# Designs tried in a protein design run: designed miniproteins, single chains, continued (2). Part 61

Each design is a single chain, and the fold is of that chain. pLDDT is the mean over its residues in the fold that is shown.

## One batch from the design tools (miniprotein)

Design m6236
Fold by ESMFold2-Fast:
Structure m6236 (fold): chain A 61 residues (1-61)
Amino acid sequence: MEIERTINLVRYDADMNELSSKTFKVKAEDPDDLKTREAQIEYSKKLTEKIREKLEEERAK
């Protein structure tokens, strides 16, 4: 099963004026069984890593 998350990143200048707004979509496959705490932790870890990779890609531009 696949879940899509939407992330909004807004950048401000020193005077708190909005410089840019970007929207990212991150997809992650869910494990078939989230009944165990270990499976839930692993799923959260994978989502966090995908979000971090997407943010790093945007910052590198």
Scores: mean pLDDT 65

Design m6237
Fold by ESMFold2-Fast:
Structure m6237 (fold): chain A 53 residues (1-53)
Amino acid sequence: SLEELKAWLKEKGIDVTDEQAEELLRFFDKNGDGKLTPEERKAFEEAVKAALK
């Protein structure tokens, strides 16, 4: 989960710490499972794309 998130961000040109990745998961993981649903992942991707600009 964290590794997948970090890989996703690295693909977008961002490398984050484990602590930052955990905070991001907490923000987007509305189910509290420590994982992103397809809808949460899409919202996260859009947020990352906006942040990169």
Scores: mean pLDDT 68

Design m6238
Fold by ESMFold2-Fast:
Structure m6238 (fold): chain A 86 residues (1-86)
Amino acid sequence: MKEVPLTEEQRELLRRGRELIKKGEEAFKAGDLEKAVELYEEALRLFQEAEDLAVAIDPTSTAAAEAAVEVVKAAVLLAVAKEKLE
């Protein structure tokens, strides 16, 4: 894969998303599943936006791959939290 530098927008989206994941994990551990779902959904949206921006620049880039991995991680955490909320 070709290494392409992250844009300022991509870095901010990834940073914000990762912060929301940490807050979501804290809520999940506290048993606040509704709050965890909300935080994970917001993180997933930010990571999807970061992936879209990276793909628009170069879909074969390491930046696009990094964003895609974060999207998958957030989606799995969201699915687990929703299953426990049912």
Scores: mean pLDDT 79

Design m6239
Fold by ESMFold2-Fast:
Structure m6239 (fold): chain A 56 residues (1-56)
Amino acid sequence: SAMEEEKKRILEGAVSYLTSLGKPEAVKEVEKAIKEAKTVEEADKAARQIVVNALS
């Protein structure tokens, strides 16, 4: 579905970025958050927050 495709793109983007930073714990966290998100908006918001927190 379109929602699953967008969620996959959000996940792939976040995973690529976090992996380049050497933060595997944050990768697992973003995978869980996106899997549990019921909407694309929730998935995007959760991924962004996890990435920002990982950079802190």
Scores: mean pLDDT 82

Design m6240
Fold by ESMFold2-Fast:
Structure m6240 (fold): chain A 55 residues (1-55)
Amino acid sequence: SSPSKEELKAQQAYALGVLHEQAGDLAAAIRAYELALKHNPENEEARARLERLKA
């Protein structure tokens, strides 16, 4: 099925989080993953990455 507006925003925020992680900008990655979870609380990949970065 087609993603909702919220799911598309979550996917975009997640992608930005991954890019920030690759750049070593962990603070920006954390904020991007938190934004992804605001738009899609069931994004388990974003949650797992956020938990890892906050550990």
Scores: mean pLDDT 84

Design m6241
Fold by ESMFold2-Fast:
Structure m6241 (fold): chain A 58 residues (1-58)
Amino acid sequence: SMAEVEELRKRARELEREGVRAVLAGDLATVQAIQAEIERIKEELSRLTGEENPTLLL
């Protein structure tokens, strides 16, 4: 649904910002965990929207 797509995009953007902060803090483990979660969200967005490379922008 559109609401699920919007929620996933919002979550991915929040994670991207958290990832940047983790990089600046030198927290590699958190960076890797965030990157993995963002990739999972992108895969789910592709499945829901039918787009091969879905945008994370709302």
Scores: mean pLDDT 80

Design m6242
Fold by ESMFold2-Fast:
Structure m6242 (fold): chain A 67 residues (1-67)
Amino acid sequence: SLPSEAEINEAFGLIYLTMGKKDLEKGDFENAAESYRKAAEYFRKAGNTEMADQAEKLAEQAEKLAS
């Protein structure tokens, strides 16, 4: 069967979370923040409030490091 909309959004959340972590490891704080913001949006759409909140906090940390 085709994946649900929630499963698709969860998968995109995980992809962007992984991209953000890789960018953070490289010191690319601006791109890390953007990826974490996208991860949070997809986790929200998936109904995963816990992961969305975590991704938002990671985005805020990366944004502070970028400035």
Scores: mean pLDDT 89

Design m6243
Fold by ESMFold2-Fast:
Structure m6243 (fold): chain A 51 residues (1-51)
Amino acid sequence: AALDEAVRLVATTDLPLEEIARRVGFPSKEELEKAFREKYGVTLEELRAGR
């Protein structure tokens, strides 16, 4: 749920990862990045690049 919202924000905006993490309820950007990598097997930076 929260991870899906964060994914959309990272893909469609240039908001800082720290701000996105706080908005969706993760304790830090590092924890958000860990959760995303565990679910999707890629990094948030790769998602943001759109490739």
Scores: mean pLDDT 78

Design m6244
Fold by ESMFold2-Fast:
Structure m6244 (fold): chain A 75 residues (1-75)
Amino acid sequence: KKAEDYLNKAEEYLEQARQAMADGAERSTVVRLISEALSYARKALEAAKKDGNPELVEKAQRLIEESRRLAEEVS
């Protein structure tokens, strides 16, 4: 439950960050959204590891990597 809730929030923030970038939003706004996505993705990873769910662990790791890549693109 918690891992999936955190994954959903991470995906929502990541999508918001991508949309903000497309809309030409301020860099500070995009960076904040990416930071939120990364925070929730990390929480999802910890929860998934505790639950022993390898599929959710993999999904959380992918969201962490995508968030990091997006952060580099915004730099």
Scores: mean pLDDT 86

Design m6245
Fold by ESMFold2-Fast:
Structure m6245 (fold): chain A 80 residues (1-80)
Amino acid sequence: SEEELKKAIAEIEELTERAKKAKTLEEVEEVIKELYEIIEKVDPFIQKDPSSPLILEFQKLVHELVEVINEKYEKILKEQ
């Protein structure tokens, strides 16, 4: 539903802010785990209409979160 997709979008935005504040690999891994759980909930909607504007927005935000996760992983590994 549109409401469930909007909720998932809000959850990805919250995870992105949490990823930006992450200081440990464990915190980054918790964000990754929650990201996969959200993707799994959204996957049935992607399969039904992969080109819907809300699905495209969701995919864009997931891509942005993955970039933040990768940046944090590299930074934390360099500090060890």
Scores: mean pLDDT 84

Design m6246
Fold by ESMFold2-Fast:
Structure m6246 (fold): chain A 84 residues (1-84)
Amino acid sequence: DIKEKASKVTLSSQLEEQIDGIIAKIEPGDKVTVTGPDSGINDAVALRFIEKGVKVITGILKSSKDVKVSISRGDKVVAFETID
């Protein structure tokens, strides 16, 4: 459950600012894919996007320490970002 995992992670002001910068690039109807470690950090990132009305797909990559965010508009990927 995204909300349960996210509740165990508090985003720092630096991470929130980084995420807000990514959210500023998102248009209504865009899809966001959040991929990262099974640590709850990617769920916390995904939840922030969802709270802003963005459709989010989450993926787990246990070998990664960082959260990767892909923004898609229709059939085009318009941004790739890394949150650390």
Scores: mean pLDDT 73

Design m6247
Fold by ESMFold2-Fast:
Structure m6247 (fold): chain A 73 residues (1-73)
Amino acid sequence: SLAEEYRAAAEKAEKLAEESKNPEASEEYREAAELFRKAADAAAAGNLEEARKLTLEAIGEVLRAIGYEIDAE
């Protein structure tokens, strides 16, 4: 289900946060994980518009995290 896909994305983002050595990147990955969890909850409730919005916000946080890792060196 869509909710299961968002939960899997949240778990992956959480793992990236724990594995990152850049504290700014780690924080952004953690925020992405939280947003994916909220998207999963919205999808489970049938609120697909809210789930999509939260997913786009989560993707934005992932891109910011990658930016911090690239800019580190």
Scores: mean pLDDT 86

Design m6248
Fold by ESMFold2-Fast:
Structure m6248 (fold): chain A 59 residues (1-59)
Amino acid sequence: GPATEEAARRAEAGAEAARALGDEVAYKQHEIFAKKAREAKTKEEAEEAMRQAGDAVGA
């Protein structure tokens, strides 16, 4: 649904940011979060995935 797609896009943006910083670990974490966001069945799970993706970038 829209929330899971938004979470996946946020995680993808985080992956791009991590790649720009040269942080391969964070990049892989964001890829995992993007997949989890698409698999999320609830809005709460999608929001959690987005927050973790953002935090992993070091913000």
Scores: mean pLDDT 69

Design m6249
Fold by ESMFold2-Fast:
Structure m6249 (fold): chain A 66 residues (1-66)
Amino acid sequence: MEEEIRRLRERIEEAERRLREAMEEMRRAAEAGDREALLKAIGEVLRELGEIVEAELRIRRLEEEA
């Protein structure tokens, strides 16, 4: 159980790093007025947020079962 929680926290840290990069891409696309690049960056932001939320919910579930 504890090893699973550690793995999930590591995944969150990695997803947070990718989220930061996607948010930077989103900002650049918005500044450039590039709608296609903006939509792509928004998609990446949503994907990384989904990964973080899913991992956080799984940690809560594991803690509840402990």
Scores: mean pLDDT 83

Design m6250
Fold by ESMFold2-Fast:
Structure m6250 (fold): chain A 76 residues (1-76)
Amino acid sequence: MAEEGIKKDPNNAEAWLNLGKEFYKQRKLEEAKEYFEKAIELEPTAESYINLGKVYFELGEDEKAEEYVQKALELA
């Protein structure tokens, strides 16, 4: 469904966010990161920033994880 949404409208930030969440669940952290970054590029939201922060935390980049969590809090 998320991938189909992107094929129909690649500027759909929600579709990229959902695709990122699916890859994150599958532990495909690098792909999840790219999809969350694409969602933020189209429409920055607190949800997209917090999810990107989670990816950075799991990749061991604590400073970047904290930066994106702070960005999420600023938008909330």
Scores: mean pLDDT 79

Design m6251
Fold by ESMFold2-Fast:
Structure m6251 (fold): chain A 61 residues (1-61)
Amino acid sequence: SKAEEAKKYLLKGASAYQKGDFDTAIEYFKKAIELAKDVNPTLAKASERFLKEVEDAKAKA
């Protein structure tokens, strides 16, 4: 399902973020939002929060 695919991208984004690969993390979180927005609003909001966190971290770096 789109929700399961979104969750996989969220996990990939989190892994990239942990490795300091901010650009890859941003791409994966954006994909998670795209997949989740119409099927799981809670997952979409979680993905948006992670995206903001990574963008804030990248701006500070």
Scores: mean pLDDT 84

Design m6252
Fold by ESMFold2-Fast:
Structure m6252 (fold): chain A 61 residues (1-61)
Amino acid sequence: MERRAALAQTAAAILAVAAGLEGKEEAAERALELVRRAAAEPDPERALELAREAIEIAARA
């Protein structure tokens, strides 16, 4: 597994939890869903793109 993709997935999960703590549970749930899909993606480049989308959703919450 590519370490860069794994780190991006971890960061996205942390941001999703933070968004939930701000009362943005919908954004947190959406971000976590993308993190799960990224974890299942065998292509590290595609997995990183999914993780980035999760980060964007969590960040704008």
Scores: mean pLDDT 68

Design m6253
Fold by ESMFold2-Fast:
Structure m6253 (fold): chain A 58 residues (1-58)
Amino acid sequence: MMPTEVLQYALDLLLEGKSPEEVAKELVEKFGVDEKKALEVANDLYELLVKAGLLKPQ
């Protein structure tokens, strides 16, 4: 699993309305996370936020 700092940053970007793809790119650029793992985490968090009612499905 990703460090808490990376997860918090990803959550903030998703709540601001960035797409999972945009969030994954930002995680790679800011934290040096592997691109495939960054995209997986961004998608997982996006699904979690949609399930929690914090984001609308796109």
Scores: mean pLDDT 78

Design m6254
Fold by ESMFold2-Fast:
Structure m6254 (fold): chain A 59 residues (1-59)
Amino acid sequence: SLLKESGETAAELAEKRGKLDLAKKLREAIKNNDEQAILKQLQEVGRWMKDELDVAPEP
């Protein structure tokens, strides 16, 4: 599903940025097929990335 694929991508990005806790939560939600948890964590990553893009360079 697109939701799981987005979650995997977001988790990988979070790991690269050192947000290990966020990445762990995303991977756990994906393993459990918890769509609500995946969506919630994706929104958190989106917010964090929006704030970070104002300061940190894009890969």
Scores: mean pLDDT 73

Design m6255
Fold by ESMFold2-Fast:
Structure m6255 (fold): chain A 55 residues (1-55)
Amino acid sequence: MMSAEDEARLARAFDRDGDGTISAAERARVLALADLNGDGTLDEAERQGLLTLIS
């Protein structure tokens, strides 16, 4: 499961407005980018890949 800290790091990486807040549109953008199987859900491997990439 994704921790609050990991989620905050994803928010900072994909915060288009630089506002420090994840909007619904930004959340959907992250899912679309990482959702390789078109399921609308981030798999554990996909979430770990994103965290590794932005860390």
Scores: mean pLDDT 59

Design m6256
Fold by ESMFold2-Fast:
Structure m6256 (fold): chain A 72 residues (1-72)
Amino acid sequence: MEAEKLLEEINKLNKKIKDPNLQTAFSIETTGAMLDYDVAKERGDKKKAQESLEKMKRILEEVKKKVEEQEK
């Protein structure tokens, strides 16, 4: 599923974050977005499921940006 792939990639990149406070913040946001997606999927709410996927995509881009900033 797209959500599982996003979760896996976010978690993989978040482990590379050197700032422990930022790593914790991303972990909390990612867990919340995944829970929202699972609830929406169970209820058949396609709009809320899509909104949760877009939130996970935004988290992934933010985590990527922070990993890139600290690598250079």
Scores: mean pLDDT 81

Design m6257
Fold by ESMFold2-Fast:
Structure m6257 (fold): chain A 85 residues (1-85)
Amino acid sequence: SAIAKQQEVNERIERQEKFLELMREAYDYTTNKSAWEEKKAKIEEQARKEGVRRGDSPATVEERIARKLKEMEERIKKVGEEDNA
């Protein structure tokens, strides 16, 4: 239906906007170490709160934190490499 097609388009636009927001954030972190440290603290806090709510083990929480931090660090590195290329 037209409504279903519009929903799919809207979801694609939202994903693209979130991607661009993440790339802008990653770029800021290449020049602003304090902002990156604050972001790391927020990621850790969110993951620990979610872990408590879900009854996750400390190991599971730490793995989730490590994965999220690695994903952001890889984005920061990629943005930095593109700026220097």
Scores: mean pLDDT 78

Design m6259
Fold by ESMFold2-Fast:
Structure m6259 (fold): chain A 90 residues (1-90)
Amino acid sequence: MTEAEKLVKEGRAAAQAGDYDAAKAKYEEALALDPKNAEAYANLAQIYLKQGKNEEALEYYLKAMELAAEENPELKEEIEEGKEKLKELL
C-alpha cells in the first residue's frame, strides 16, 4: 500500500470511533501525498455530512466523483448516494 492509502485507512478507523477531527486530518494528509485520491475526497464528504456541513460535503462528493469515474468505479455508487442524501437534507 502507498502511504496515502494507509492514511485513508487510519482516517476510516478514526471515523468509526467517532473521532471526526482525527479522521479529517488523516484524509487531508492523504490528499497532500496524493491529490487525486478519490477515496479520501469521498470519505471527507461523508464526515462533513455527519457534521451537518452539507455545502462542503457536496463539494467533496463532486470532486471525488470526477476522479473516481476513471480510477475507482466502486466509489461511484457511494458518491451518488451521498449526493442524493445531500438533496434530502437541503
Scores: mean pLDDT 77

Design m6260
Fold by ESMFold2-Fast:
Structure m6260 (fold): chain A 58 residues (1-58)
Amino acid sequence: SKEELIEETAEKVVEALKKGNEEEAQKIAENAYKEKKLSVDDAQEITAKVIQKLNEEL
């Protein structure tokens, strides 16, 4: 589902960032946006979820 895709994409981005792979995190997000044709709202939801997950480490 779309919600599953958003959640999985956010999780993968967070994992890449935790490993210090900012470039990989960017590629994961960009690929999901382009290949799955996510809307701007979907992209913002992914970003919000990434920020929420990263706040646990701040």
Scores: mean pLDDT 75

Design m6261
Fold by ESMFold2-Fast:
Structure m6261 (fold): chain A 91 residues (1-91)
Amino acid sequence: ERLEEAYQEGLEKARTADRSTRAAIMVGLALLALFSEDPEERLEAIAQLKGLVDGETDPADRAEGRRILKRIAELSTDPEVAAFAKEAADA
């Protein structure tokens, strides 16, 4: 319940956030992808993080998002999350 609320709040804030707020949201999504007990929440967190990275016009901020996705792929014990994060980072 609390993780779902944090995820929804993060998604809404990501659409209108400044750079610092987006960085905090990306970290929050990475934590959801790695540590949520719900496999659907983990995959949705990667999808939202990918959306933030793909929508980023600043190459430095896009590179930071790709680094976060690569770390998730390396650290995740969920093979679907690891594969999705790797594909998103390499895109």
Scores: mean pLDDT 76

Design m6262
Fold by ESMFold2-Fast:
Structure m6262 (fold): chain A 80 residues (1-80)
Amino acid sequence: SEIEEKRDKIIEELEKKLAELAKKLSPEEQRELRDEFIKILNEASDKLSKAPESEHEDIVEELKKKLEKLIEEVEEKIKK
């Protein structure tokens, strides 16, 4: 579906950014980042499976915001 394609593109683009940033983190921080990333994806997937189609765009936008916030948090850790 169009929503699934939009979701997958967002995930692909932001996962690539997180992977590059993760190279600057400790092994433990890399694991924590991966676990948080997977949790965000699973929460979005669960919401999409249960929600009416009218809410799917909002769920995908929330997913994007959560992943962007995760990137921002990682960038802040790297700078300190």
Scores: mean pLDDT 84

Design m6263
Fold by ESMFold2-Fast:
Structure m6263 (fold): chain A 59 residues (1-59)
Amino acid sequence: KELEERARRNAARALGMIAAHKAKQGTPEEQQRILDELREKAGTEFYREALEAFEKAMA
């Protein structure tokens, strides 16, 4: 369980960081679109973790 949770969290963080990289290279409207998509999908733990990684990388 711990190993599977760690792997899942690492994948979620990677997704968030990739999304943040794309957002930083885009327009403010594109950044908002990416953020909105992650927020809509954040009903699961995986996408919630990805959203947190995205917000942290954007700070």
Scores: mean pLDDT 76

Design m6265
Fold by ESMFold2-Fast:
Structure m6265 (fold): chain A 67 residues (1-67)
Amino acid sequence: GADEYELLAGKHLGEGLEALSKGDLETAREHFEKALEYAEKALELDPESRGAQNLLRRAREGLREVG
């Protein structure tokens, strides 16, 4: 359900942030793209989820930072 997609988005967001902290921009981008995909899927199932909205925002911020 939505909670499973939120969990997956969170895992990929965390991995993207770790990669970014190490300067691995390509790896960070791939993880932020997956986090974005899962957060969007969570919002399709629960459009009012604050957790999913926050994950979506943070994944988009990560992608902007990577370039």
Scores: mean pLDDT 90

Design m6266
Fold by ESMFold2-Fast:
Formats: structure tokens, C-alpha cells, sequence
Structure m6266 (fold): chain A 60 residues (1-60)
């Protein structure tokens, strides 16, 4: 799965989950950072940020 596809999956999960304000802020920050990395062509950083967001959501 590409970083872009993974980011869309993370965003879909983020929208479907009832997160606390602090949990929402954390995941939203990771999503925004990953989007910025993709826009800059930094696919390695984008993948790391998306994987971090996915691991966080999986821990809930």
C-alpha cells in the first residue's frame, strides 16, 4: 500500500472513531505532518508518520 493509500485509511479510521480531544489532536497532527511530507515528496517521512498514527489507533 502506498503512503497516500495508508494516509487515506488512517483518515477514514480517524473519522469513524470516537476519540477524546487529546487523542484527536495527536492523530490529526500526525495526519497533517504526513500530508505535508507527501507534498514535499518525502515519502519516507510520510510513511513513518502514517505508521505512527496507525499504531496509535491500533492501541485504542
Amino acid sequence: MSPEEKLEEVRRRFESLDLSPSQREHVEGLIQAAETALKRGDEELATQLVDEAERFLDSL
Scores: mean pLDDT 83

Design m6267
Fold by ESMFold2-Fast:
Structure m6267 (fold): chain A 81 residues (1-81)
Amino acid sequence: LFDGVLAEVDRWLEETGADEDLRKEIHELVRQLFARSLLSVKQVRELYEEAGGDPERFVSLLRERLAQIDAEEAARKAAMA
């Protein structure tokens, strides 16, 4: 499943001409989000569509989602401590 998602992301990035470093970062962010069960395949596609096919915007949206979730988890832990 996850390998299929990365293959689709690679196809999108290939079509947009994204550079190798940007693809690497997007792969890492998608892996982190999936490993933590923070995004579904559908949500990854929705973020890409929101980015309008712009890989730089896509990485920014992925970073923003990860940071938001990390902040919420940190705030929840702080409230429990």
Scores: mean pLDDT 73

Design m6268
Fold by ESMFold2-Fast:
Structure m6268 (fold): chain A 63 residues (1-63)
Amino acid sequence: AEEHLKRGKDLFEQGKYEEAVEHYKKAIELDPNNKEAWYNLGVALAKLGKLQEAADYFAKSLA
């Protein structure tokens, strides 16, 4: 879980948003209670213009 979250952050900082999304999704699969992973996935999806999906993941991060 933590390794995928860290890898996703590294990819996000490189502007590789599609790859960051993959790793954030894996982090959530391993730990669904990791609100940081839900939030970061939302941010990466927003960077890709997927605003409706981003909104859903932001809502989940605040639950």
Scores: mean pLDDT 82

Design m6269
Fold by ESMFold2-Fast:
Structure m6269 (fold): chain A 55 residues (1-55)
Amino acid sequence: HMSKEELEKKLKEVEENIKRAREVLAQSTDPVIQRVAQAELERLEKEYEKLKKEL
């Protein structure tokens, strides 16, 4: 099991990555980039939810 400190670090990393992926989706017109960013967003959102439950 991760410590509370490790969970908080992971949460911050995931939050930053979510923000970044959302910006890419909002600004990109490239279908390939949009597909990759969408997949990353879905993965990151699931990870965020799991980490929140462990806190």
Scores: mean pLDDT 82

Design m6270
Fold by ESMFold2-Fast:
Structure m6270 (fold): chain A 88 residues (1-88)
Amino acid sequence: DEKRKALLEQAKKLEAEAEKYRKDAEEDERLSKENLEKSKKLEEEGDKRGAAVYYSASGIAQVGADVNEKLAKEYEEEAKRLREEAEK
């Protein structure tokens, strides 16, 4: 019972961390899209330097989104394993 309770508490903690990484990934994805739109607008206006800066910023934000999504999945999988162990 004590062991089961500890596993469920740890799983809940990992689920909360996964939710945070999911929210960070969503925010980074939004930032990536906003920077890409800004880059396109600057390119249309003839500001190639500005367009390149925002295009790079979009790429960096997309990498952040990918990393946070991967972390969220890893924490979700660990939480699932702990819940399955608690059901033994």
Scores: mean pLDDT 89

Design m6272
Fold by ESMFold2-Fast:
Structure m6272 (fold): chain A 55 residues (1-55)
Amino acid sequence: PETLTYTVPGAGPVAGKPLETETLVAPSYEEILQLSIKRIAELLGNEEILRLAEE
């Protein structure tokens, strides 16, 4: 994926809807890896935080 649409449509984990729909029964390596990528994408989208820390 080149646009990372996973974060845009759901407004991220803040929405809560996607979280209440599914329950993590047994997070596997694949799921953990995907979650990590999502976290990084969220941080990258929040340039404001990076800029504040840089200052």
Scores: mean pLDDT 53

Design m6273
Fold by ESMFold2-Fast:
Structure m6273 (fold): chain A 79 residues (1-79)
Amino acid sequence: LERRIEELLEEAERLAEEAARAVHAGNLAEAARLLEEAARVLEEAARLAEELGDLELAEELRRAAELARELARKLAELA
């Protein structure tokens, strides 16, 4: 379970880095899509953290997912 959370966090980091590159390239629609996917991955990681009993990590990950979704929405509106 812990290993799976680690894999999901690595995936979310990769998606965030790809989104940053998309922003630099001026591809705001792609950046928004990548951030929406990162938010989904962070939500899954939060659910697993909650199952593991790590409520602090789960709360932190849900906040990160919410921020990613908000940023994705703003980028999509600008695209």
Scores: mean pLDDT 87

Design m6274
Fold by ESMFold2-Fast:
Structure m6274 (fold): chain A 64 residues (1-64)
Amino acid sequence: AKLTLLTDGSPASEAEKARALAMLEQGYTQAEVLANLYTVPPEEKIKGAKELIAGKDVTLTLVA
């Protein structure tokens, strides 16, 4: 699945992009980074995202 939008469907801000990169540097998965960029990441969203990423290379797409 394509992870393009972070919160309300708006393009990611520079601050959100920087935070995502910092979290990836700390060893968080893309699914965990995406969940943490939302206001309230529900457990089912994190689980679903992990299933989509399992065993695959996934690029975090942030819209400018």
Scores: mean pLDDT 50

